# Designed miniproteins, single chains, part 70

Each design is a single chain, and the fold is of that chain. pLDDT is the mean over its residues in the fold that is shown.

## One batch from the design tools (miniprotein)

Design m2436
Fold by ESMFold2-Fast:
Structure m2436 (fold): chain A 110 residues (1-110)
Amino acid sequence: MKEEIEEIISILEYQVELYKSYAENFPSMSEEEKKEAIEFILDQLEKQIDYFRQKAKEYPELRELLEEAIRLNEELAKGLKENPEKAQELLKEHAERLEELIRRLEELKK
């Protein structure tokens, strides 16, 4: 399970970097680029929700944290659909919440 926790952390770290990068660059994007960025992020969120859902079934010890990751991703997806003008703020806040989940996952390592 240690290796599985490390894999999940690596995926979350990649997501954090991705969302921080989009948040930083979002103000300099054209309206078309912003729309394309949001559509790309929404696709990534859907794929990650499915991944975490499968991992939560395989690893009951991680289920609580993975279900929280699913809820955070669903919350971001809803926020981006309802308030795309707030995408920069939503992406930054989401990245910070994922960093807290990473710390909690690291605490589960012996």
Scores: mean pLDDT 86

Design m2437
Fold by ESMFold2-Fast:
Structure m2437 (fold): chain A 56 residues (1-56)
Amino acid sequence: SAEVLAKLQELKKQRDELTKKLERAVAEGNTDAAASYQKKLEEIDKEIEKLAQELN
């Protein structure tokens, strides 16, 4: 339980950092970087969802 909570907090922190990087890439017109960050965000969101279900 404590390990799952720590992992969730780490993933949420990484999501926030990636969201910031995605916003910058979009603003700069860097489509390749934006696509890469978007994919990574989707993977993190899936992991957060799975871990959140384990806590129930």
Scores: mean pLDDT 85

Design m2438
Fold by ESMFold2-Fast:
Structure m2438 (fold): chain A 70 residues (1-70)
Amino acid sequence: MKEAELLANKAIGHVIRGIGAWLEGRYDEAIRDFETALELEKKLEKEFGVDTSKMIARLEAEIARLRAEK
């Protein structure tokens, strides 16, 4: 599971960066980080069978929310 662990760590890193950008009002950077995290979470689900459905839903909702604020 080393590849899955690496992907999960990358996804978490992008979520943290996205939150930081959002708190600073950098919505474009926040959206890009959340979109990257979303791609990594979807890859974890499809390739490694990790249940990421809740995180995917949360990221999709947050991206939509930030896009509406721009």
Scores: mean pLDDT 82

Design m2439
Fold by ESMFold2-Fast:
Structure m2439 (fold): chain A 93 residues (1-93)
Amino acid sequence: MEEQLKELEAQLAKLQAEYRALAEQANANPTDVETLQQAVQVQLEGRKVQLQIAELLGEKPSAEQLQEMERLLKQQLEELQKLLARMREELAK
């Protein structure tokens, strides 16, 4: 358990650093839709790791709270993927 917690904390720190680097790169090159998509995916993975840490520490949100959080994250990712797809389509013209 403690080893798993340390691994998750290390992974979260790495994901936060990776997200920061990708976000800076995406801001410098806003037409690089692939980098922007990677930044969002890293942010989503970071949130999943935070949930795993909370679960490992015995903090269990209700099923309704988990479903609502999952729904919001899925909706946000889907909206961003649609935006990235449209940007990619415009750039291909």
Scores: mean pLDDT 71

Design m2440
Fold by ESMFold2-Fast:
Structure m2440 (fold): chain A 80 residues (1-80)
Amino acid sequence: MTVVVGRLRLTAESKEAIDNAVKAISEVPGVIGVDVTYLSDTEAEVGVVAEDREALEAAKKAMSETPGVTSVEEVDVWVS
Protein backbone atom coordinates (compact mmCIF):
# COMPACT_ATOMS: atom_id res chain seq x y z
CA MET A 1 0.00 0.00 0.00
CA THR A 2 1.37 3.40 -1.00
CA VAL A 3 0.85 6.16 1.58
CA VAL A 4 1.77 9.83 1.85
CA VAL A 5 3.73 10.88 4.95
CA GLY A 6 3.77 14.55 5.93
CA ARG A 7 5.83 16.33 8.56
CA LEU A 8 4.11 19.56 9.55
CA ARG A 9 5.13 22.45 11.82
CA LEU A 10 2.20 23.72 13.85
CA THR A 11 2.14 27.05 15.70
CA ALA A 12 -0.77 27.81 18.02
CA GLU A 13 -1.83 30.14 20.84
CA SER A 14 -1.66 27.35 23.46
CA LYS A 15 -0.90 23.67 24.04
CA GLU A 16 -4.67 23.09 24.26
CA ALA A 17 -5.03 24.42 20.68
CA ILE A 18 -2.27 22.03 19.54
CA ASP A 19 -4.06 19.11 21.25
CA ASN A 20 -7.35 20.11 19.58
CA ALA A 21 -5.65 20.32 16.16
CA VAL A 22 -4.18 16.80 16.61
CA LYS A 23 -7.65 15.48 17.48
CA ALA A 24 -9.10 17.19 14.38
CA ILE A 25 -6.50 15.49 12.15
CA SER A 26 -7.19 12.03 13.60
CA GLU A 27 -10.87 12.40 12.58
CA VAL A 28 -10.09 13.22 8.90
CA PRO A 29 -11.07 10.40 6.48
CA GLY A 30 -7.97 8.90 4.88
CA VAL A 31 -5.64 9.74 7.78
CA ILE A 32 -4.08 6.46 8.95
CA GLY A 33 -1.79 7.72 11.70
CA VAL A 34 -0.78 10.86 13.59
CA ASP A 35 2.24 11.52 15.81
CA VAL A 36 2.99 14.73 17.72
CA THR A 37 6.25 16.08 19.15
CA TYR A 38 5.84 19.16 21.35
CA LEU A 39 8.62 21.70 20.73
CA SER A 40 7.12 24.26 23.15
CA ASP A 41 3.70 25.16 24.60
CA THR A 42 2.86 26.94 21.31
CA GLU A 43 4.78 24.89 18.71
CA ALA A 44 4.73 21.25 17.67
CA GLU A 45 5.95 18.96 14.91
CA VAL A 46 3.12 16.74 13.65
CA GLY A 47 3.66 13.60 11.59
CA VAL A 48 0.71 12.50 9.47
CA VAL A 49 0.36 9.23 7.54
CA ALA A 50 -2.38 9.59 4.93
CA GLU A 51 -3.85 7.42 2.16
CA ASP A 52 -3.06 10.10 -0.46
CA ARG A 53 -2.11 13.75 -0.91
CA GLU A 54 -5.76 14.85 -0.80
CA ALA A 55 -6.15 13.33 2.68
CA LEU A 56 -2.95 15.10 3.80
CA GLU A 57 -4.31 18.42 2.45
CA ALA A 58 -7.60 17.80 4.30
CA ALA A 59 -5.60 17.14 7.50
CA LYS A 60 -3.69 20.43 7.04
CA LYS A 61 -6.99 22.25 6.52
CA ALA A 62 -8.48 20.67 9.66
CA MET A 63 -5.45 21.90 11.65
CA SER A 64 -5.57 25.43 10.18
CA GLU A 65 -9.32 25.66 10.95
CA THR A 66 -8.80 24.64 14.61
CA PRO A 67 -9.41 27.62 16.97
CA GLY A 68 -6.12 29.00 18.30
CA VAL A 69 -3.96 27.62 15.48
CA THR A 70 -1.93 30.45 13.91
CA SER A 71 0.09 28.60 11.23
CA VAL A 72 0.62 25.20 9.61
CA GLU A 73 3.78 24.67 7.54
CA GLU A 74 4.92 21.64 5.51
CA VAL A 75 8.44 20.69 6.62
CA ASP A 76 8.66 17.52 4.52
CA VAL A 77 6.34 15.28 2.47
CA TRP A 78 7.18 11.91 0.93
CA VAL A 79 5.47 8.87 -0.60
CA SER A 80 6.16 5.54 1.07
Scores: mean pLDDT 82

Design m2441
Fold by ESMFold2-Fast:
Structure m2441 (fold): chain A 60 residues (1-60)
Amino acid sequence: LKELSTEEAKKVAYERGEKAREEALKDPSVSEAQAVAIEVGTTLRTLAETNPLSEYNVYV
């Protein structure tokens, strides 16, 4: 995981984000706007963890 290229890290991040959004949407108390925020947040977090790009460099 830690040695993923930037392109592969993006694909993994998007996949994780989509799964998080689908899981959140199964909870009827979660609005669609909240689900989108969860997707974006999960994608950015996964990117920071698997490939710390300059703009997304966070505590690595």
Scores: mean pLDDT 68

Design m2442
Fold by ESMFold2-Fast:
Structure m2442 (fold): chain A 73 residues (1-73)
Amino acid sequence: LPGDLSGEELVRAARELAEEAVEAAKQGDWSKAAALLAAARLVAVEAAIAGQEEAAEEARRIVEEAEKEIEEL
């Protein structure tokens, strides 16, 4: 897979995707929000596969918080 991203870079990617998902949901683009959340979850999976457990846990937490925010909309 492309990139040897650091744990910090993976967490940043998950955060950016999660923030974009929340914005898409606020605009009523639920399909885009779902796709962006799926991408953020994939970043967490990639971090886990790479052995970056702390990054994977933080990315999962970021996605969970974004999902809760979207549900409250």
Scores: mean pLDDT 82

Design m2443
Fold by ESMFold2-Fast:
Structure m2443 (fold): chain A 65 residues (1-65)
Amino acid sequence: MEELEKEYKTLVEEAKQAEARGDYPAAIRAYNKAAELATQLGDEEKAKEFRDRAVRLAQRYQEAQ
């Protein structure tokens, strides 16, 4: 349990840092992993928030191609 909480916090931080530096592929991957861990931790609201954010970033990234 404590390992999952630590990994979750690390992934959320990595997702935010990747997004801030414009690395959308890395941010999308990190947000999706954070959403999976949030679900395992019982936080469905955060899981949905991160999934929705990953989808929006993916749409913006694909549209820019």
Scores: mean pLDDT 81

Design m2444
Fold by ESMFold2-Fast:
Structure m2444 (fold): chain A 118 residues (1-118)
Amino acid sequence: SSMIQKRKDEVLKRIEELQKRLDRTQADLDALGSRARAVAKTSTPEQAAEIDALIQRGYDHLALAREHIAKAKEYAKKGGMEDVKKAEEYLDEAEGHILQARVTGYQLETLVKKIEEE
């Protein structure tokens, strides 16, 4: 059926797009995490703990996004309508985790800038 094939094609495009977003978010968080750890050495113990917590939260969300993209790929290979639906659900979860990693990155950058300006 034409409609199943279109949804499969959309799933494959979403997998490629979310993998690229994941890779960019990972690179951004790696750079920011390095800067944040340098700043933590001259911050208060409370600020250093908050920096560590934000870094860990960001990486945890990226790990979950990576796992969900991998599951979406496996379901997409199976090719049934129910498998396509499961792939779509895993991609929605992966997109949510990438968004949470970016939100955590913005919170971390805001904290780092505040400490650097003190």
Scores: mean pLDDT 91

Design m2445
Fold by ESMFold2-Fast:
Structure m2445 (fold): chain A 68 residues (1-68)
Amino acid sequence: PASGLDPAELEAGRAELAAIAAEVESTTGRKSTLPKEYEPFGAPEGAEVPVDREILDRVAELLERQKA
């Protein structure tokens, strides 16, 4: 009973995204500079992930354009 439904779904989606990124990189021949520090969990102790609204806004704008 390890409430793993949501995390499993997220992990599956993340794996799918990683596969797409790898395929794009392989096809394009350009390495996607993945942030070495892809693990914000590295600072869980009182370290709130710096959520920049600007970044969120950029992402939202990209998503809106993508759906067009």
Scores: mean pLDDT 52

Design m2446
Fold by ESMFold2-Fast:
Structure m2446 (fold): chain A 99 residues (1-99)
Amino acid sequence: MEKAKEGGEKAAKAKDGAEAAEYAAEGARAAAEAEGEEAREGALYAGLGGAKAEGLGGQLAGGAAATAAGMMLAAGADGREAAEAAARAAEGGARGEKE
C-alpha cells in the first residue's frame, strides 16, 4: 500500500514523538486493510519509518511496531494480523504504555 509507505515517511520526518507514532500507526493500519505481501511490507515500512523519527516517543513506537510485525511474520501469521499488531504496538509506544 502506497499509504503505508507514506505513513512511514511522515513518521520519520516528524519532530514530535507522539505525531511520529501516530503516522506509523496509521500506515500500519492502512497495510492491515491489504492482503498478503502488500500488508506485510506496509507494516514493516510504517514501523521502520517510526523508528527513524526524532525523539524518544517516535523511536519507541516505531521499534515496537517493527518488532511486532517481524515476530508475527516469523510465526507464520497473515500479513493483515502482522500489520494490525504493528499498529497496536505503535499506539502503545506513543502513549508510553505497554501493548
Scores: mean pLDDT 64

Design m2447
Fold by ESMFold2-Fast:
Structure m2447 (fold): chain A 118 residues (1-118)
Amino acid sequence: SRQQQLQQQIQQLQSLKQSLQDRVAQNQKKLSSLSPAQLEEAKKLADTIKDPSRYSGAQLLIVSLQLDSQLTGQPLSPAQRAKVQRLQDALAVATVEDSDSDLSSINQQIQSLQQQLS
């Protein structure tokens, strides 16, 4: 029924919201361990990668470096580890900064669907 379809969509959006909140909490915990200088650098780099294509590129670069290390049996160099850490910190900042807009969008969709059930 339409009521069952709407309820299923609400449940899917609530699951998405919970997943996003958990990810934000994990990233906030990571950022709280950074020095003020590291946090400032991460924020500057986050501004550079806020575009979705650059964000995806940063994630792919981290995965590529980690996979190459696993395939070759060679550990990441100190320079490669520093690069991965800086990218991870910047991605954490970008995720937290975008979270309010993303959560607002999800909440608006849930509210709209709940109103349709009334």
Scores: mean pLDDT 84

Design m2448
Fold by ESMFold2-Fast:
Structure m2448 (fold): chain A 69 residues (1-69)
Amino acid sequence: NPVQLDAEFTKEISEELKEDQEKNTQEMKEFREKLRNTTPEELEELRKELKERAEVLSARYQALMDRLK
């Protein structure tokens, strides 16, 4: 049953992506807290790390959405 197979695969990816998002959300919250008391130089480093993580997460989400369409 192709529908069942695709549903299970999509669910597995969605759960992994959700876990990654929750973990990244926690890390982003920690970075945002640091941003309040950071220097401009530290701010640039934190933004760069967040951007890289957001790009990875966005790419994974986009791949999942492309499968669903």
Scores: mean pLDDT 68

Design m2449
Fold by ESMFold2-Fast:
Structure m2449 (fold): chain A 76 residues (1-76)
Amino acid sequence: SLSELPKEELLARIRAALEQLLAEGAITEEQAALLLEVATLVLEGRYEEAMRLVAEHAGLELTEELLKLALENLKE
């Protein structure tokens, strides 16, 4: 479960998923950095700041899909 994993391990899993997407050309370096920052804020309970950040930097549809992909990797 997510609550049993250290924050560093969860971030490592997100980072690995984003690195794979970046290597495949599915996302840009800017999008990868954005998603990692959002994931960090979410894991720290700063959900409001995370949502503000995604709204500023990407269309809702694209950002929402990428965020779901990252979170699904954490949910097993």
Scores: mean pLDDT 69

Design m2450
Fold by ESMFold2-Fast:
Structure m2450 (fold): chain A 71 residues (1-71)
Amino acid sequence: SLEEEAKKIIEEAEKMKEEYPKNPAVQMGATDAIELAEKALKEKDEKKKRELIEESRNVLRSARQAAETLG
């Protein structure tokens, strides 16, 4: 479900914050992803909920790439 997807994103983002405590891009991106996913959990419109979950995933993915791919 969309709610389970949002909760999974929150768990993944929290773990990334723990793994990269000194990386500002990860800290900022993971925090933003958590906020978007929490907003999705409160959203009653299914279309907006999907958009928030997708935005949350994209933000978290970008933070991960910034941490891992720049050497």
Scores: mean pLDDT 83

Design m2451
Fold by ESMFold2-Fast:
Structure m2451 (fold): chain A 65 residues (1-65)
Amino acid sequence: MRTVLHLRVVAYDERGEVLLEEDAVVSDGEGVQRALDDVRARAQARNPDRTVGEVVAEVTDQRDL
């Protein structure tokens, strides 16, 4: 049996404004870290003149398969 986590990942700037918001599906802690890193990188690439501050992952659903 494997656990699947549905995440909502949000990247904020230094002022707390949303830069990028994406959904991700992961099966482990390394998947969570990868989702955080990927969203941070994309937020920075899409907003080169802004500084990415905080990136937060919220578990929206958890399923055991």
Scores: mean pLDDT 81

Design m2452
Fold by ESMFold2-Fast:
Structure m2452 (fold): chain A 62 residues (1-62)
Amino acid sequence: SMLEQATKEALERLKKTKVKSEQEAQDVLGQIVGELVRRRRLSPEEALQITNKGMEEIDKLL
């Protein structure tokens, strides 16, 4: 699905970004999700789902 593709893209971009803190990782995730909302025309609920998956990944990386 488009949501699964957007989620995969967001997580891969987050993993490739050299973040030094949880706050920096959250800021980067917000920028990624904002771009995906514009480019893929995500609903607010889809954007929230991607944000939640990104937050889970941040907890694992930091």
Scores: mean pLDDT 82

Design m2453
Fold by ESMFold2-Fast:
Structure m2453 (fold): chain A 65 residues (1-65)
Amino acid sequence: SPAFAARSLIQAYENGASLAEFQAAVDSFVRGAPADQARATLEEIVQQASAEAVRNYAREKLGRL
């Protein structure tokens, strides 16, 4: 589920992962997922994440899909 994948990625950041670790995890997920699922998950990150840096990275990745 895109919503579950987004929540898991956001929660890793909220539990103390660095922004760089979050970005690497997002990049890994996007490389392994079908384009439609990657897009839906990135859209969920933009909607659900409270941290601006997390939302901004998801928007940047959406622009590259």
Scores: mean pLDDT 86

Design m2454
Fold by ESMFold2-Fast:
Structure m2454 (fold): chain A 70 residues (1-70)
Amino acid sequence: MLSKEELDNIAHATLLLMGATIARKHGDLETAIEYLEKGIKYLDSIENPTPEQEEMKKYLKEKLEELKKE
């Protein structure tokens, strides 16, 4: 089972993903990239990630690469 700290990190990653999506929609690519990078770091702190958490991290990395190509 995940610790409270790991659950908090997942919650933070989710909020950062939402923030990145909003920033990108408004053309603020710098802020969007920053939020995605922070989200990935929060998920990287999870010692035993579930498949769903690994999928979320993969999705964030995918979006980060997409933004860096633009």
Scores: mean pLDDT 77

Design m2455
Fold by ESMFold2-Fast:
Structure m2455 (fold): chain A 65 residues (1-65)
Amino acid sequence: TREVAARLRAIGLIAERTGEFLRLELRDGEYVIHLEDASPEKIAAAEEAGRELSELTGRKVRVVL
């Protein structure tokens, strides 16, 4: 339940900042945020969402292109 809420917050933050629904995956106990491109805006949004997601869930977060 807490993880579902944290995931929805992360997806919502990225969508609000970038206008895109980025893919968020849980793999081997860590979250992976998939970026379509390396724009500064998308990187900043993914980093902010990842930090909050990590704080709420206690899991590592990785950003990939």
Scores: mean pLDDT 78

Design m2456
Fold by ESMFold2-Fast:
Structure m2456 (fold): chain A 80 residues (1-80)
Amino acid sequence: AAPAAPEIDLPSSLSAEEKAELLALAAEIVALIEAVDLSQEEVEELGRLLGGILDALLAGDRARAERLRAELEARLRALR
C-alpha cells in the first residue's frame, strides 16, 4: 500500500513553518519591488522562483525547495 502516514520526514503538505517561510519570501519580493522599481521581467523571474519553491514543498522535495530558495535569495541580493 502507498504510505499515507501522518508525520512524514518530507511533508507532502505545507507546515506552518514552511508557510511562514514562503510568506516571508513573498514579503521580501514585494518590499524590493516597492523600494527599487523592478522591471516586469525581474518581477516575473522572482515570481517564477517563488512558485518553484511552493511546488517543490507541495511535492515534499525539500532539497529542491532549498536550492530554489538559495537561488531566489542570491537574486534578491544581486538586485540591491
Scores: mean pLDDT 71

Design m2457
Fold by ESMFold2-Fast:
Structure m2457 (fold): chain A 79 residues (1-79)
Amino acid sequence: MDEEFRKLMETVYKLSKEQTDNLLLISKVYGLPKELQIDLAEISRHTRENHGELSPEMLKKAKKIGDFILDEEERRKAE
């Protein structure tokens, strides 16, 4: 388990243990690079602080993560 990543998520982004575990699981399943894992954590924090509302910047980050996941699934189907 990546202790530095867990500490970053819980300390800097104020994620719960369950949210951090879910991010690590998604990251492992789809092979998310660290920059996208950080983007996902920022979206989680922003959503919590803004009662579920996403800014245009957060929506752009969410789309980037979604596009990566879709590309990875398509690649796995092709291989």
Scores: mean pLDDT 72

Design m2458
Fold by ESMFold2-Fast:
Structure m2458 (fold): chain A 66 residues (1-66)
Amino acid sequence: LTPLEKVAMALAKAYLEEGRALSVDEIAERVGISRSTAQKAVDELLARGVAEEAAPGEYRFNPAPR
């Protein structure tokens, strides 16, 4: 899996199993990647509408991509 795929899966799992959003630091810790790699993946997922910002610095899986 690419870092992008790993981050997307982590966000989806957190959303579906825990009902929560994740910070970039939490994503990096859960996925086992650097913060900078996690930030780039989050930015890409936001651009694709796969993730959304639930609160400042907190990101969640978007089940209805735009």
Scores: mean pLDDT 81

Design m2459
Fold by ESMFold2-Fast:
Structure m2459 (fold): chain A 76 residues (1-76)
Amino acid sequence: KIVLRAPVSYQQLRDAAAKLGEEGEIEVVGLKSKREGLIYLNMAEQALAEQGFEVEKSSLEETEDGYKATVVARRK
């Protein structure tokens, strides 16, 4: 599991995905809006797919600090 606090670049998401084993989770916290959360979900899913992962679950949750985007993936 890798937890990143927004703002996060696409390259940082790709680097995080590359550090995951055969299965893993990327969580992006500190998102200011649902719209920002959806953008980061899409970016994390794309970064994981480019690193050879298949996305199993994506979720966006409201928290006390805004929103949290979580992507669970396994290597193909």
Scores: mean pLDDT 81

Design m2460
Fold by ESMFold2-Fast:
Structure m2460 (fold): chain A 59 residues (1-59)
Amino acid sequence: MSAQEELRRIDEKMREIEEEMRKKMEEAPTPVEYTAVAIRGIGELIDLELEKRRIEEEA
């Protein structure tokens, strides 16, 4: 039950990060800015994905 709530929160955060990343990448006309936004977003998503995996393994 608490694991399902935690997974839902992580999924919501991941969607928000993906949405923000996409908007910033669309607004970034240069490859450097595009890449920087992508790297930052991917890093945050990796951290959340690892947290999600740990919760799933604890089940």
Scores: mean pLDDT 79

Design m2461
Fold by ESMFold2-Fast:
Structure m2461 (fold): chain A 63 residues (1-63)
Amino acid sequence: MVVTAEEQEAAVAPVIRALVAAAKAAGDPQVIEEARAVLRAVIEAGLATEEARAALKELEALE
């Protein structure tokens, strides 16, 4: 297979980064919690898990 798991993750990473940026821009605890819930669902589904875990940790650091 010529595509790696990392390359597959790269396709989803821009969406995850946009979600994190939007949550940070909003600065609303409810919006941040919604973003965290979405990231947890992505991780549980096995999609872009490295990027999603990094994003979740970044949102947790906003506390």
Scores: mean pLDDT 72

Design m2462
Fold by ESMFold2-Fast:
Structure m2462 (fold): chain A 78 residues (1-78)
Amino acid sequence: SIEELIEEAKKALENGDGQRAGDLYSRAIDEALRRGEPEKAVEIAKEAAKLFNSTVELLASQPETRLGRAVRRAVEAA
């Protein structure tokens, strides 16, 4: 579930694994988009940005990262 992916991402960040956390947030965003819930995808993107001490705009400008691509998809769909 989306909630389980977010919970795992938070645990990954607590353990210093930012790459795994980014992948898990990306999966949560993509799952929300797959379900036709773009507003929820944007909310997940905002949560990820806060936890990474970043912004949605900055993450969306980083297409080289999986998280950046997912955040961009969320913003464009909303």
Scores: mean pLDDT 86

Design m2463
Fold by ESMFold2-Fast:
Structure m2463 (fold): chain A 75 residues (1-75)
Amino acid sequence: SAAAARAALEEKIKQMAEDLTKQAKKVGFSEGQIKEIVDIVTNVFQLKMTDPAKAKEVAKEAADKIRKIIEELAK
């Protein structure tokens, strides 16, 4: 069912967020930076289900924000 498919996807997004948090901590990102990256990624995936056009626009903005965070860490 559509509800079961949605629940399965939400669980995968949660697992992805946990793995991303673990990897980002290992690289040296701050808790604030990790939260921002995780929030951006999860928001893009959630939007893909409800509004694919908005998801594309937000994904572009998300990529730019994540790039800035990485550049800040590289300094």
Scores: mean pLDDT 75

Design m2464
Fold by ESMFold2-Fast:
Structure m2464 (fold): chain A 78 residues (1-78)
Amino acid sequence: MEQVAVFSKEFPEYNIEITAVVFKEGDKYIVKVSVTTYHGKTAKVETEEKVFDTEEEAIEYAKKALEERSKEIEEKLK
C-alpha cells in the first residue's frame, strides 16, 4: 500500500488529532480518516474508510472529510 497524500489537523488543547490519508492499493485509492482522542493511558480511535477509482476523487474526499470532522469537533468543544 502506497501513501500518496496526508492531511491532518490537531486540537492539542483537547488532545484530539484528525488525519486523512490517501493510499494506493493496486488500481484503487483508499482514504482512511482517523479521529484520535488521548486520555490517560488510553486512546480512542475512530477510523472510516472509503474507496475510490481515481487519485483526484480520493484526495478531494480526504480534504472534505478532514474539514467535516474538524467542524464536528469544534461544535462539540464549546
Scores: mean pLDDT 79

Design m2465
Fold by ESMFold2-Fast:
Structure m2465 (fold): chain A 82 residues (1-82)
Amino acid sequence: MKLTEEELEKIAKYVAEAVRYVAENGTPDQRKTFLDLVKEVLKYLKEHAEPELVRKAIQYILDAVTDPELRAELEKLAEEVL
């Protein structure tokens, strides 16, 4: 069953909050583990949601990230998965 726009927006908000938390509180190893988890989430979204909604969700997450290194890693993951 495909994810709705509302479900995708909710997921994007949760991921954005988790990214902010990890950027502020995470060790380098924890950041790496978190990025691996984000990659799996992006793969799931690619398989279960409309491409335009996935792109919107990713952009929301990227716009919420203020840490430049973490933002660059997330942009790289988005390119690798999508």
Scores: mean pLDDT 79

Design m2466
Fold by ESMFold2-Fast:
Structure m2466 (fold): chain A 62 residues (1-62)
Amino acid sequence: SEKLKKVGKLIKENPSKTALLLDWDPLKFGRVIRYLSLNPNASDEEIASKLLTDEEIEKLLS
């Protein structure tokens, strides 16, 4: 999905901005950083689908 690619790229390039936009707590943010570190070859779509809810995806696209 083009939407998943867009939001996944945002997480990959700027996880701190994504955390601020979605109001992530430090524990959730830490889990995201760990996932990115352990999965350096994950596609933007995989990152979005594994780390974001449908609600969070729509919020980032608005």
Scores: mean pLDDT 85

Design m2467
Fold by ESMFold2-Fast:
Structure m2467 (fold): chain A 81 residues (1-81)
Amino acid sequence: MAEELKAKASKLNSASEMSDEELYEVARAVAVALGRKLAAERGVEAALEALERLAEEAEAQGALVVAEAVREARRELERAA
């Protein structure tokens, strides 16, 4: 549900409460769920573009663990297409 994804996204903002491994797992799970939802609504290509943009924004902000998790989610979605 969107509410659960929002709660997981909130935990990403509380990185100080999480280890890098926990942050990676939460970020990957949220990115996979977002990618699948976008693929269902707008097609796989649009979902891949959205995840790539999200990874670039995370990297620009110094959130390297999140950027890597989002790129992994993008690869998983691309393999499923």
Scores: mean pLDDT 76

Design m2468
Fold by ESMFold2-Fast:
Structure m2468 (fold): chain A 90 residues (1-90)
Amino acid sequence: AEAERREALARSLQAVVAYVRATGTPELARRLEEAARELVERGPGDREAAERLIEELEEAARSQESEEDKEVMEQVIRDLRALVEEVRAA
């Protein structure tokens, strides 16, 4: 279960980083990649890592001109928030 959750999270985050790298700034993509790596390594229960990644994702979503790219980022933010809440409740 945990390994599957980490793998799903890593794939979703990798997709968002790739989108920002293609459509946003290189600096924002690097910050997202770093925050995503930290969360994957520490696990979704790490509040500081999760909050940092959510903040970077929200900034990335705000910088998108494409409604499609913004929706992808907002979906990942929703999925991440749900996962963090589930881990905390357990």
Scores: mean pLDDT 71

Design m2469
Fold by ESMFold2-Fast:
Structure m2469 (fold): chain A 58 residues (1-58)
Amino acid sequence: MKLEEDLEAAREAGRRAVEAAKTSKNPYLQQLAEDFYRRAVEGAEALLKAEKEGKPLP
């Protein structure tokens, strides 16, 4: 299953967003980067939970 690769891709995207926000030093962009990263992690955890519960992935 490609779920692990999707999870790694999401975390890498989050890392890049945080780095971009740090470069700009813009508080708004830093908040956006944190929000995207948090949602990506929670989404991945929800998908893993759904898989373990036997539900079809979206």
Scores: mean pLDDT 70

Design m2470
Fold by ESMFold2-Fast:
Structure m2470 (fold): chain A 100 residues (1-100)
Amino acid sequence: MKEELIEEALETFKELYPDASEEEIEIFRRTLSGYSEEGIRLLTELLKAVHSGSVSEEELQALDEEALKYRKRLPLEEAKKVEEKLGKSLEELNIEAVEA
């Protein structure tokens, strides 16, 4: 299932960004491999919504925040918020903080 979702997301990405290089496509594929199935679905819907112009900037931000919670790697600022909110260390949650 996850592989099918990744391929659907890649097809959507290629449709929205036809000039994307093979390198950019591979980076996107690697990014998706770090997401859960639900995170991939949300990211695919976000891409489609952006392309159709049906999403406001505020809605786009909300969808991005929702997708981030399914990632094992979080930007440092988001990682700090998760630690504060859950009262657990990133090591206990198996989450890696990355410099933004």
Scores: mean pLDDT 63

Design m2471
Fold by ESMFold2-Fast:
Structure m2471 (fold): chain A 66 residues (1-66)
Amino acid sequence: GPELERLRKALEKAEEALKKYKDDRTVLLSMRHELEELRREAAKVDEELEKRAQELIDQVNKLLAE
């Protein structure tokens, strides 16, 4: 449905932004916040998209770890 397509596109944009801005701490913090919201939305509609959002959150957290 439209919700699944919206979430999928949002996660694809996040993946591309992560590759482009992996060294930008400000962008990574903003992305983590957005991904946490997307994960909560995905949890209501599709478990595969929820897992994908969590994987992206885990990647952001690894990049933010010092």
Scores: mean pLDDT 85

Design m2472
Fold by ESMFold2-Fast:
Structure m2472 (fold): chain A 59 residues (1-59)
Amino acid sequence: SDELAKQTIEHARGLAERAVREAGPAGRGEVRVEGNRVILTIETPHGRTRLEADLNATA
């Protein structure tokens, strides 16, 4: 369902916003969709984190 995909992407954006807020103004968050995967990349002064979720993994 497209709705489930949208909800997953919005959740990932929320996680990015929270992580950036905790890292302060030097933090950056990016959400990308590649096929059936959502990819969250967070850059902070402490390093880079990449999280991936499969949009079809939760049936």
Scores: mean pLDDT 71

